# Designed miniproteins, single chains, continued (4), part 67

Each design is a single chain, and the fold is of that chain. pLDDT is the mean over its residues in the fold that is shown.

## One batch from the design tools (miniprotein)

Design m14455
Fold by ESMFold2-Fast:
Structure m14455 (fold): chain A 64 residues (1-64)
Amino acid sequence: EEEVTVENLAIDMIDFDYTLDPEKVAAMARGGHEAAGLTLSDEEIERIKEIVERANKLAQERKA
């Protein structure tokens, strides 16, 4: 589920002291899928951005 993905990503961000740019991650995911002959929908791209943004927020709150 998305909540598990967000929590796991936030833990990794805390452990390695980083955050991710949601736009950059979404662009990389799109490019990777297209290189494999697959297409991500706009909804999937927005979902990826939301997951990254939520993970950044959770990591910052737990680390602050």
Scores: mean pLDDT 74

Design m14456
Fold by ESMFold2-Fast:
Structure m14456 (fold): chain A 64 residues (1-64)
Amino acid sequence: SNAARGAGVGAALAGLGLASAEQAAKIATELSKVDVGDPEQVRAAALAAGASERAARAAGQLSG
């Protein structure tokens, strides 16, 4: 379920123009390693995947 939720967050970021498809895939991979229900963990994982601070904040908001 974390992998599916992470993929959903990555796809949403790509749809918003905050990430490329390739970057969205990397974000989804990092999100599979954390609790996607925790916005702070999601933000940190997105940053680890190379997301901008804006994209990482949006990922955290989308994870709830």
Scores: mean pLDDT 80

Design m14457
Fold by ESMFold2-Fast:
Structure m14457 (fold): chain A 55 residues (1-55)
Amino acid sequence: LGISEEGARESREAAEELRRQAEEREAQGDLRGAASLYAAAGILEAGADFIESLL
C-alpha cells in the first residue's frame, strides 16, 4: 500500500473487484459473505480518498 496516486488507484481497483465478488456471493445466497466484501470495499475506498486528500 502506497501513499501515492498509484496507491489510491490500486485501492479503488481492489474495491471494485471486491464488489464483484460480493455480487457473486449475494447471487449464491451468501449474504454474510457479501456484506463483509462490501465493507472491505468501503474501507479501501476510504483509504483511497484519504491518500488523494494528501496530494
Scores: mean pLDDT 78

Design m14458
Fold by ESMFold2-Fast:
Structure m14458 (fold): chain A 81 residues (1-81)
Amino acid sequence: DEVKGKIKELLEKAVEAVRKGDREKAIALLNQAFVLASENVKDPEKRKKIMSLLSEAIRAVQRGEPVEKVKELLEQAVETL
């Protein structure tokens, strides 16, 4: 699924942006992944879980939480895809 691949790539880039201290880029990438998930993940339970995890990841980045916390949330989102 092309869309799942695009979402995974955005999430991987978001983790790298957090590692590099680029919070604005990380938030932009996570918002792009959120939009793609909301429009393209057909399973409503998977979609709800992914959107919830991405929202929590965005808040974690905004709060300056450790990259490990953000990575764990995004790994759960990828596993749900």
Scores: mean pLDDT 86

Design m14460
Fold by ESMFold2-Fast:
Structure m14460 (fold): chain A 90 residues (1-90)
Amino acid sequence: SRAEALERRARQLEEEAARAEAEKAKAQADAAARMGALVRAGAAGTPAEAAAARAEAARVGAELRAKSQELDDRIAEARAEAERARREAA
């Protein structure tokens, strides 16, 4: 039925949002681990190595911000579409 198709579509969209949230969480964890490793390496090294580590950490942070924005947009769109599908199914 149309209602069953819309309910399946809503579940698919929620699964897409959940996958994007998991991807964001993994990206945040990976970035935090990498930035932590860079900070520790910089603290053990010369001032020049510490500066290089900070520059790399800044790049990792910028990449994370860009990826997080893309994922947030995907999550918001998928959730909005899922809600619309559920309202239409009712």
Scores: mean pLDDT 88

Design m14461
Fold by ESMFold2-Fast:
Structure m14461 (fold): chain A 71 residues (1-71)
Amino acid sequence: MREEVERFLEENRGGLKAYAIDLGVPLEEADEVVEETRRRALQEADKITDPNDIAPWVAEILREVVAERLA
């Protein structure tokens, strides 16, 4: 379901950016965190089979990217 993941990422770009900032990412780095999250999600998009799982799964990837960047 690559198309569904891509659509979610595009439609929710602003929300993902806001979430990254709320998790402690500086505003100047937030777009890079969102782009890395997008890249990882699209590489793993074949692992998702239920559209209802996309949002929590993408949020997990974002938290992982944030944790790596703030370390």
Scores: mean pLDDT 84

Design m14462
Fold by ESMFold2-Fast:
Structure m14462 (fold): chain A 117 residues (1-117)
Amino acid sequence: SEERLERIEEITELLLKNMSPAEVSALLQLMRDGDVEAAVALVEEKLKSLGIEASEAELRYITAEIVLRAEEFFAGLTDRFGNKAYTLDAAAQAALDAVKEKARRLREEAKEEIREE
């Protein structure tokens, strides 16, 4: 439902506010390596640390959203900390671009599952 998607959006925002640059980078690396299950497991463990439970479809949706928002996340840190260690370098940007299409597919598949629940 749209209401459920709005709640998942709120959870994604909360998760991003509580993730470190190292955690987001690790997630991107797992997605680059094609290890979607490990990427989803990383998101699940982080949500559990915040006291949040999510379905498998919700976890896949959130994982994809974090990948798609990685540029925004690092840009926000760059603005806050003045272009230090948090700026995405050319290699990280190229790796992100390579996984964006995979993340978009993962998001749409998960969104359909959530709507069918």
Scores: mean pLDDT 79

Design m14463
Fold by ESMFold2-Fast:
Structure m14463 (fold): chain A 58 residues (1-58)
Amino acid sequence: MTEEEVNEALQEIAKRLKPDSTAEEAIRLLKERGIEVPELDPSMTVEEAVKKLRELAE
């Protein structure tokens, strides 16, 4: 996954979702962008999902 793809996903999540929302919605938005992250769990918070994406993009 490229840094650019992660940044686009992070901007979309931050714009549309609250940090205390479920990661299920974040995962759905990522799928619409063609981004698949198997490490993300739908039971996580959006904030946790964003943190995980950042770790993977490093």
Scores: mean pLDDT 73

Design m14464
Fold by ESMFold2-Fast:
Structure m14464 (fold): chain A 78 residues (1-78)
Amino acid sequence: MLDEKIKDYEKRIAENPDDAEAYLNLGKVYFSRGEYEQAIYYFAKALNLNPDYEAARRAFGELMASLGKLETAQQVLA
């Protein structure tokens, strides 16, 4: 379940604060739940630890594209 994955990644971060993969995976979980603020936070943490982390950069790009589509829809409806 997603909650079990969150707890597992939280444990990994507590034992190794430099675990960029755990931050990336937490961001993906929150993104899948529509919790964009939390997703941005964790993707930013992963990228701060490893700026060349391609998977994190790609996930962040997907999140930003999703937010851009939402803004475009609001602008068309206004």
Scores: mean pLDDT 76

Design m14465
Fold by ESMFold2-Fast:
Structure m14465 (fold): chain A 75 residues (1-75)
Amino acid sequence: MRVRIVAGPSLEDLEHAARAVGQAVRFTGDPGVVSRESVEAAREGLERSTAPEDEARRADRENVERAAAALEAEE
């Protein structure tokens, strides 16, 4: 049988990354401050979360999207 190894951050870790990225963008005012890897982890956390959108989560999502747009502008 093939062994499947799940190596990566848990859903809780991905959700924590989403908050951290959102706050970093908010605190610095600079969407380019976060790395591409951090933005991808944050987006995964937001997409996998089934929790209802609170004001804080909505603000984090908007800041993550601003960071993603900055990365697209670099490409």
Scores: mean pLDDT 67

Design m14466
Fold by ESMFold2-Fast:
Structure m14466 (fold): chain A 68 residues (1-68)
Amino acid sequence: SGRELLEEIAEEAKADPNLEARMIGEDSLELVAKGDGLLKLIGYALRAIGDPLIEAEVKGNTLTLTAK
C-alpha cells in the first residue's frame, strides 16, 4: 500500500544525517533537507514521478510524499 511505502521511505531517509523525516497525518511523509541534503531530497521526488501509490510536492527544502 502507499502507506507502507511511505513508512519504508521514512526509515531509509531517517538513516541519512542530511535529511529529517516525519510522518504527517495518516497518509503523508515530510522530508526536509539539511545542509547538502537537497540532491537526496530531489532523488526521492524523482522516485515518486509516475508511481501509482504516492504523489510528491516540493517546496524549497521540503518534500511531501502522499499516499494516493
Scores: mean pLDDT 82

Design m14467
Fold by ESMFold2-Fast:
Structure m14467 (fold): chain A 70 residues (1-70)
Amino acid sequence: GRVGQLRGIVDTLIQGALDLHPDSEEIRRLAEELRKLVEEMEKNPEKFSELESEINKLIDRLLEEVERLE
């Protein structure tokens, strides 16, 4: 379902970002925040629309940080 798809996307992006910049404190912090939101989404699927918005904002911040460090 949509929850599982978004989790897969988040896990892939986090793994890629940490592989590129394993010692980045900011990337580790953003990854931890993303994982917590995904876990909350899995526990409360009815809140998907609200949590998806916050997850997408953090994804944007993660990608911006990766680009900044390249």
Scores: mean pLDDT 84

Design m14468
Fold by ESMFold2-Fast:
Structure m14468 (fold): chain A 62 residues (1-62)
Amino acid sequence: MKAIEEALEKEREKANEEAKKILAEAKPSREDVIRATAEVLRIIGDYLQKEIEARRLLRELG
Protein backbone atom coordinates (compact mmCIF):
# COMPACT_ATOMS: atom_id res chain seq x y z
CA MET A 1 0.00 0.00 0.00
CA LYS A 2 2.72 2.51 0.93
CA ALA A 3 4.52 1.64 -2.33
CA ILE A 4 1.52 2.83 -4.37
CA GLU A 5 1.29 6.04 -2.30
CA GLU A 6 5.04 6.65 -2.75
CA ALA A 7 4.76 6.04 -6.52
CA LEU A 8 1.85 8.50 -6.72
CA GLU A 9 3.87 11.11 -4.77
CA LYS A 10 6.81 10.62 -7.16
CA GLU A 11 4.48 11.16 -10.12
CA ARG A 12 3.16 14.36 -8.50
CA GLU A 13 6.73 15.64 -8.05
CA LYS A 14 7.58 14.77 -11.68
CA ALA A 15 4.44 16.56 -12.92
CA ASN A 16 5.35 19.67 -10.90
CA GLU A 17 8.91 19.70 -12.27
CA GLU A 18 7.73 19.19 -15.87
CA ALA A 19 5.09 21.94 -15.53
CA LYS A 20 7.68 24.36 -14.09
CA LYS A 21 10.04 23.60 -16.98
CA ILE A 22 7.31 24.20 -19.58
CA LEU A 23 6.33 27.50 -17.94
CA ALA A 24 9.97 28.64 -17.68
CA GLU A 25 10.55 27.87 -21.38
CA ALA A 26 7.36 29.64 -22.52
CA LYS A 27 7.93 32.72 -24.65
CA PRO A 28 5.71 35.78 -24.02
CA SER A 29 3.76 35.23 -27.26
CA ARG A 30 0.03 34.46 -27.36
CA GLU A 31 0.69 31.16 -29.17
CA ASP A 32 3.32 30.02 -26.65
CA VAL A 33 1.07 30.92 -23.69
CA ILE A 34 -1.80 28.89 -25.19
CA ARG A 35 0.54 25.95 -25.92
CA ALA A 36 2.12 26.05 -22.44
CA THR A 37 -1.34 26.17 -20.82
CA ALA A 38 -2.50 23.17 -22.87
CA GLU A 39 0.65 21.21 -21.92
CA VAL A 40 0.21 21.98 -18.20
CA LEU A 41 -3.47 20.92 -18.37
CA ARG A 42 -2.41 17.67 -20.07
CA ILE A 43 0.11 16.97 -17.28
CA ILE A 44 -2.56 17.65 -14.62
CA GLY A 45 -5.01 15.36 -16.45
CA ASP A 46 -2.41 12.58 -16.65
CA TYR A 47 -1.70 12.88 -12.91
CA LEU A 48 -5.41 12.78 -12.04
CA GLN A 49 -5.86 9.61 -14.10
CA LYS A 50 -2.96 8.00 -12.22
CA GLU A 51 -4.48 9.06 -8.87
CA ILE A 52 -7.84 7.50 -9.84
CA GLU A 53 -6.09 4.26 -10.83
CA ALA A 54 -3.99 4.25 -7.61
CA ARG A 55 -7.14 4.71 -5.49
CA ARG A 56 -8.79 1.82 -7.33
CA LEU A 57 -5.79 -0.44 -6.69
CA LEU A 58 -5.65 0.57 -3.00
CA ARG A 59 -9.35 -0.31 -2.65
CA GLU A 60 -8.77 -3.74 -4.22
CA LEU A 61 -5.74 -4.40 -1.97
CA GLY A 62 -7.37 -3.04 1.22
Scores: mean pLDDT 74

Design m14469
Fold by ESMFold2-Fast:
Structure m14469 (fold): chain A 67 residues (1-67)
Amino acid sequence: SLSPEELFERLKAAVEAMRPRLTPEQQAKVDEILKEAEEKFKNSTDPEEQRKVLLEAAEKISEILAE
């Protein structure tokens, strides 16, 4: 399984890869989600909690892309 740091790097890479296909509104929302996720990630020392933060961020990003 991926480490929480590797999972975060993959999430950021996936966002950057799709960025040219996003509307400005979608880009702004995704950037806010990533910023919040980074803050929560830094505030946790538990790898399991860090994974949950990243999973929640990925789910929120998927919801924005589905609109």
Scores: mean pLDDT 83

Design m14470
Fold by ESMFold2-Fast:
Structure m14470 (fold): chain A 85 residues (1-85)
Amino acid sequence: SLNYTNLGNQYIDQGNYDQAIQYYQQAISLDPNNSTAWRNLGAAYYRLGDYDTAIQYYQQALSLDPSPLTQAALNAAQNRLNVQR
């Protein structure tokens, strides 16, 4: 699971969000409790402008690890979505 998370991070650094998402999904398939992979999925979807999907993944990350950084990211995604509605 950690190896797939690291691969996802490498593709994020390259701006290849589609490949990064695929590797984070593999990390979660191996370890559904990998809060870092859930948070990074949320961040990837946020960067793509898909705030609804980003919110879902940030909420899952928070349920596993109530991080103030993940809470701030969730709040930012919710604010973006509310402006679009």
Scores: mean pLDDT 87

Design m14471
Fold by ESMFold2-Fast:
Structure m14471 (fold): chain A 98 residues (1-98)
Amino acid sequence: EVKEELEKLIEEIEKLLPSVDIGTRAGAEFYIALARYALSRGDYETAALMISKAAELIGDTKLKEEADRIAQRVRGREELPTDEEKNAAIAGVVADAA
């Protein structure tokens, strides 16, 4: 269920990438690559956080909010994820992938 929701959000972001500038696209593609890596490891929380960062970068507030709500549900917390938490998750995924 959660995996299917996250895969759908990735597909929606990928459809928007041709419409954004090269710099924004490269950044969004980087976050989507981290999200796919997290999904492959069963880390749905990190995947949702990475999808949220990609959506924010391309300016899609709806996709960002959907990803944040998935992260909230997976974490079992009341609060939506913060930028600090997302940045920590990026550092963790990059370290694990190296």
Scores: mean pLDDT 82

Design m14472
Fold by ESMFold2-Fast:
Structure m14472 (fold): chain A 67 residues (1-67)
Amino acid sequence: TEEAEKYYELGVEAYKAGDYETAIEYFKKALEIDPSFEKAGLYLGVLLALLGRVEEAKEVGKIVIKN
């Protein structure tokens, strides 16, 4: 959806700025709106793993591939 895409774009901008916590919040919001939004799920999973939140990253991966 348009709303999910906007949150994804905000997350990407935060990620580029090195604001990983803010990026995670935006990507989570995008996935909350559209759980099949692969790009948001991939960024969220990678960021969570990079921050040592591996269990949460694995859960995100499972949710995204569920359809």
Scores: mean pLDDT 79

Design m14473
Fold by ESMFold2-Fast:
Structure m14473 (fold): chain A 75 residues (1-75)
Amino acid sequence: VTPEQAARIDVEALLFAGAVYYAMGKKYNDIDAYEKAIEYFRKAIELARQHGFTPLAEEAERMRKDAEEELKKLK
């Protein structure tokens, strides 16, 4: 595995973790779950941008915004 391939796997893993917490937030109206989803999506954005994975960074940004909007409805 090259460093670039490892970074791509890491971004995908962060996106997956974020998606799981986002789903938990929606299902249980769980503020902490949405906050965790936002944290993972932010990490995915940072890593994706560092490596030029523009489509992954854009997807992570969309998911982060969706999670933030849902969280605002609960606060």
Scores: mean pLDDT 86

Design m14474
Fold by ESMFold2-Fast:
Structure m14474 (fold): chain A 64 residues (1-64)
Amino acid sequence: SALLEEAIRLAREAARALAAGDREKYLELSRKLAELYSQLTPEQQAELQREVDAIVAATRAALA
């Protein structure tokens, strides 16, 4: 799904912005991600959540 692919891309960009200390970009990307999330099916939302969890885990490991 193009929406799911875009949501995953936004999640990765938001994580990069957060790691870079770019709070404004992080908040803007998070807002866009939330809008796309509401347009996803429950199965796509679950897939996005798995991807976000993986991104968070990778970011946490890089900061440790």
Scores: mean pLDDT 82

Design m14475
Fold by ESMFold2-Fast:
Order: structure tokens, then sequence, then C-alpha cells
Structure m14475 (fold): chain A 85 residues (1-85)
């Protein structure tokens, strides 16, 4: 759970940073802060973060995502979060 959350958050942060033109150093700092935060979370909370990060990563990896595609990805994440809670 936590290992997957860290991996997904790292991938999402890198994808977002690359799209925003953020430096690799700033991306690494953001990842470090995210890992520290994840270490304080329960397994359920870490899974919720993973699901949210996965949706963000899919959006970031989609070139020029439509509003419909974004809504579909966010809805999928919402349904997965409901299953964890």
Amino acid sequence: AREEAIRTVTEAARAEGEKLGVSEEEIEEGIREAEETLSTLSDKEAEIVRIRAEALLEIMLTPNPSDEEIKALLEKAREEIAKVE
C-alpha cells in the first residue's frame, strides 16, 4: 500500500513537473515532502493518496485531455476511494 503510494506519487509529481517546466531539483524536493507525509499516514490514507495520484498521473500523461476525459478519470478515482473508506 505505502510503497505503491510512494511510487505513484513520485510518477505523478515528475509528470506534473515536466508539464509545468519545474526543475528536477524542485521535483525531487516535492517528492521528498510527499514521502515524509505518506510515512505519517495510515495504510488506508496512503491508499487514498495513491488513487488520487494515479488519477493525476493519467491526466498528466494524456496530451490535451478533454474535460470529459478529466471527469471520467476523477470519477474513477472517487469510486476507488469509496471502496477504501
Scores: mean pLDDT 76

Design m14476
Fold by ESMFold2-Fast:
Structure m14476 (fold): chain A 84 residues (1-84)
Amino acid sequence: SMKELEILQAIAELERETGRGVSVKEIAERTGLSQGTTNKHLERLEKRGLISRDKETGLYSVRPGAYAAEMTPIALEQVRASLA
């Protein structure tokens, strides 16, 4: 969905900025969503194999070969616009 693409882009941007995986709080703050809503979308993205979560740190990252690896920021925005 558009919200899932928005979250995926936010994770990719935050990883680029921080050089590490990102927390639910950081994703929620970047997207303007509640932590509860963010968690629901992250569960779906993880089940689809688009992101991974480190079990010890709880940090999320976009998986190589997922949408972020196949889509540039421009391509992600184009897909997002098409789903709006």
Scores: mean pLDDT 72

Design m14477
Fold by ESMFold2-Fast:
Structure m14477 (fold): chain A 72 residues (1-72)
Amino acid sequence: MLVPLPADPEQRRRVAEELIRLGEETGSPQVYAAAAQLYYDLGDFERARELAEKALELDPNNELAKKLLEKI
């Protein structure tokens, strides 16, 4: 079975919060895009959009962030 990262929505929120902090520390567009994807999966589209925009500011070619913004 393909195992999702965390199954529990509360665990997913915690992982997303950790990813935001890591993105702020590292400036990594991939970390911001990953956090945006987790918030999108949680239905928090406003936060997902903010994080996807941040990822694109760091790397305009980030395909994950572009895909997320198209859906929001």
Scores: mean pLDDT 76

Design m14478
Fold by ESMFold2-Fast:
Structure m14478 (fold): chain A 55 residues (1-55)
Amino acid sequence: SMEELEKLYKEMEKKVEEVEADPSLSERQKEIFREAAEGMREMLEWVERKAREKE
C-alpha cells in the first residue's frame, strides 16, 4: 500500500541519517550505503509505478 511505501521511505531516510552520523563508518562505507539507499528508493518508485499501471 502507499502508506507502507511512505513508511519505508521515512525509515530509509532515518537510517541514512544514522549512518552519516556514525563515526565508526568510513566515507567509503557511507558512500556504499548512500548508493544502496538510492537503489532502494528507485525500486520502491518502480513498485509504485507498477501498482498504478495495473491499478
Scores: mean pLDDT 77

Design m14479
Fold by ESMFold2-Fast:
Structure m14479 (fold): chain A 55 residues (1-55)
Amino acid sequence: GRARRAIEKVARALGISPEEALRILRSLSPEEARHLMGVVGVSPEEAEAVVRMLS
């Protein structure tokens, strides 16, 4: 879904695996995760889907 696409986009932007991207996002606060996803060009709707999945 949207969350998976956002994680894959973060992984590609950072040059890491989707599993490593998910681990990084899990280590951040929701606000930090939203900021990182915004910087790599993830839409606010997709970023919120990731935050909801991680909550």
Scores: mean pLDDT 83

Design m14480
Fold by ESMFold2-Fast:
Structure m14480 (fold): chain A 60 residues (1-60)
Amino acid sequence: MDSIARTIATHLVERHGIPAEEAEALAREIVERAAQVPDPALRPVALGRLFAEELARLLA
């Protein structure tokens, strides 16, 4: 697993109590979506935004 995806999954499990399987799937999806941004310099910003959006949706 990508180190960024692992960090996101760990955060979801430890801080929000999301089951490990769901956290890993969600983290992988977020990283994959960010990787599709054509400009590599904008991928970290896209990653942060996608994470915030999914976290807000998950906690709604």
Scores: mean pLDDT 77

Design m14481
Fold by ESMFold2-Fast:
Structure m14481 (fold): chain A 58 residues (1-58)
Amino acid sequence: MSLEELIKKINELKKRIDELEEQMKTASGDERQKLQAEIDSLKTELENLEREGVRKAL
């Protein structure tokens, strides 16, 4: 994966996480739990990509 592709994916994940966190502020209990699980999954993916990006940017 190129550095440019990696940066694009990181930015897309950050945007999606932000959108889901906004939805979670107004979500019902069941929807809130589902949104939290999705956010946690995306945050894990983001952390892995950010570690790769830092290593490749240097």
Scores: mean pLDDT 79

Design m14483
Fold by ESMFold2-Fast:
Structure m14483 (fold): chain A 57 residues (1-57)
Amino acid sequence: GVEELVALGASRENAERIEEALRRNPEASDREIAEATGLSVSTVRRLARRAGRRAQA
């Protein structure tokens, strides 16, 4: 969730953007999310893995 992403170093704005993107497409690539949010691929990968698992459940 947003709180988890913020704990991983994301701003609230970026956390909300990532969560929304992953809700739409839990399988979205790290690159796609990085381009949408303006974050680095490495940062998005770490954040997306945790959020993606929640969305897939």
Scores: mean pLDDT 67

Design m14484
Fold by ESMFold2-Fast:
Structure m14484 (fold): chain A 63 residues (1-63)
Amino acid sequence: SLFREFDLDGDGVLDRDEFNQLVVRMAREGVVPSGEEFTAMVAAADTDGDGVLDEAEFKRFLA
């Protein structure tokens, strides 16, 4: 999955830099349709407000 490709530390968590790269990849592959929608999705994915996205949050983000 894309999440696993960008989990550079292999810890099951994406920091902001890793998450940003994953998002660029998703937009490039047509998974994310617009910038406004993407901004809302990013805000929703960071449910803990710590600037880190785990795999469970990512799966909820795409569901």
Scores: mean pLDDT 62

Design m14485
Fold by ESMFold2-Fast:
Structure m14485 (fold): chain A 86 residues (1-86)
Amino acid sequence: MGVEVEIKGGTVGLAIDAIGIGQDGILAGQKVTVKVEGNTITVTIENASEELVRKARELGEGAKERGMEVKIKENGDKVIIKIELS
């Protein structure tokens, strides 16, 4: 099952980590979309593996522990990581 992770007050390093998860999806042959608009980065992976879902959840949980505003939701078979940079 997939996951949607939304992070506000993100860092450039966190955005790089999210893009890295997207690249892992591309290397696994999955459909990946990366959008950068202003200070917001969105990575979408279709039919994401359990490993990529886990990595996305861990990214969100780590950001929450560092004091960022984070929402984590179930999302069918997709991974969606949305980061608003501070």
Scores: mean pLDDT 85

Design m14486
Fold by ESMFold2-Fast:
Structure m14486 (fold): chain A 74 residues (1-74)
Amino acid sequence: SAALEYLEKAKEAVEKGDFEEAGEYLDKAGSYAASEGASQEALDHLSKAGRAVREGDAEKALEHLEKAIELLKK
């Protein structure tokens, strides 16, 4: 899944503190997740991860990223 590949890259960017790069990967992941028919719950967690990235909150970003990854692995 292209969405999962970009989410993995977003997670690595957050872990490095590169919130700009994480935001770019999250935007791509969100577009692919929507086109792949992801659940509303998964899309909601992607939205919350994006908000956390904008706020510079690595802990919240990782929490929501991990939840979105879990839901997309269905």
Scores: mean pLDDT 85

Design m14487
Fold by ESMFold2-Fast:
Structure m14487 (fold): chain A 85 residues (1-85)
Amino acid sequence: SLEAIEQEEAQRRRDLVQEMNKKVEAQFEKLEQLRKEGSDIAQIRDEMKRFAKELAAEYQEGMEKIEAERKRRVDELAEAKRLAG
């Protein structure tokens, strides 16, 4: 059903956010470790900028995959209804 597809999309979006949050937490721990090891502030800044760009790209890719899966499932539901009458 469309409602089930919408619920699954909502769950996939929540799962994506949870995955991104875990990556953010891991990155904060990594940056703290680099700081404790005496890494150059410029290196830490570059790492933060790199991470932010990669995180944004991963989030966009994840969202595109969720949207593609929703479309696929909607199309399959429409085809199933067409075949069933």
Scores: mean pLDDT 85

Design m14488
Fold by ESMFold2-Fast:
Structure m14488 (fold): chain A 92 residues (1-92)
Amino acid sequence: MEKKLEEGLELYYKGLEAYENKDYEKAIEYLEKAAELFEETDKKKAAQAYTYLGEAYLKMGDKEKAIEAYEKALELDPNNKKAKKNLEEVKK
């Protein structure tokens, strides 16, 4: 569905922009919505969104939610190197 992919991309980039600006609460909001839209259209993009969602949760100090996000990313794309590395780092 083109419209869901376009909306997902817009939200994904807004989430990344919020993350770069250290607005992790807004990054979480945008990346959650982007990931949900991407799950219906593109599993690899969904995995990318969940990976950044996990990073945003780590910045907020929420290790449990970060782990959940990285595990979800790996369910959608088992070869996502960033999600795998971040999951290994957070479990230390």
Scores: mean pLDDT 86

Design m14489
Fold by ESMFold2-Fast:
Structure m14489 (fold): chain A 67 residues (1-67)
Amino acid sequence: SELDRARELARRLVAYMEELGKTVELSPSVIEKLEELKALLADPNATAEELREAILALIKELEKEFN
């Protein structure tokens, strides 16, 4: 389902970001978006749209730090 795919992508992105954070100092803004995505993953009522929006927000915030 679209929801299952969004949840799997979000879980992988969170795992990737947590590994990155072990070697790179993440900005408070990136950490805030990461925590928001983690909270949505813990919410059984989170929609695929909400998860996709949170994923995109985290990626955009991360891009600002490295561009």
Scores: mean pLDDT 85

Design m14490
Fold by ESMFold2-Fast:
Structure m14490 (fold): chain A 82 residues (1-82)
Amino acid sequence: MEGIETALEGIKKMKEGIEKGDAELASEGGGLLNRGLGEIKDQELVEKIKEKLEEVGEALTNGDKEKALELLDEIEELLKSK
């Protein structure tokens, strides 16, 4: 499915950026994820991922790095299951 591999690359870079404290890498990952999501035709999958991304943003705002990484793992699993 178009967009899935791009979205997965985005998630991988976001996780790496968060783990390393590399804001540029995390931003690049977010850009790739958004590009990939734009190519995915499964609207239900895209909406579920957007909801989890909102939770990732909340966890990062609260300084909960572990929760943010857990949510990104859940998004990765959703992408891999399609």
Scores: mean pLDDT 81

Design m14491
Fold by ESMFold2-Fast:
Structure m14491 (fold): chain A 61 residues (1-61)
Amino acid sequence: SSSQQATAVAGLIIDLNLTDVGSIKSLFTKFQVPQSSWEAVANILRSKGREDLANKVEALA
């Protein structure tokens, strides 16, 4: 499901320490994460105490 994908992708961002917007965008492209799911990824990152990474996801315009 899209919720499971968002959780998995958020986990990868943390585990791989993807701190730049370009790397996060490349990950979303590789796993075909739809833009409608990006807010869910950001919210999961915030719930894990990673507001810094959530802000990087939200910077993807």
Scores: mean pLDDT 84

Design m14492
Fold by ESMFold2-Fast:
Structure m14492 (fold): chain A 60 residues (1-60)
Amino acid sequence: MPYKARAVAPVPGTSEDELELRVGDVVEVLEEVDEEYVLAKSLKTGKTGLVPKSALEKLP
């Protein structure tokens, strides 16, 4: 099920598939791609992309 998460580490968005995030940015996690990555939508920009799970903290 989709859930909200906050970035606890910066994500540089260096690859075309990667979502750029700053610490404190809130995302909606749409799908868990594997054990390392999720597909997420930035609530700030509306863009979607891959984010390392280690860069995110699930919000209550």
Scores: mean pLDDT 80

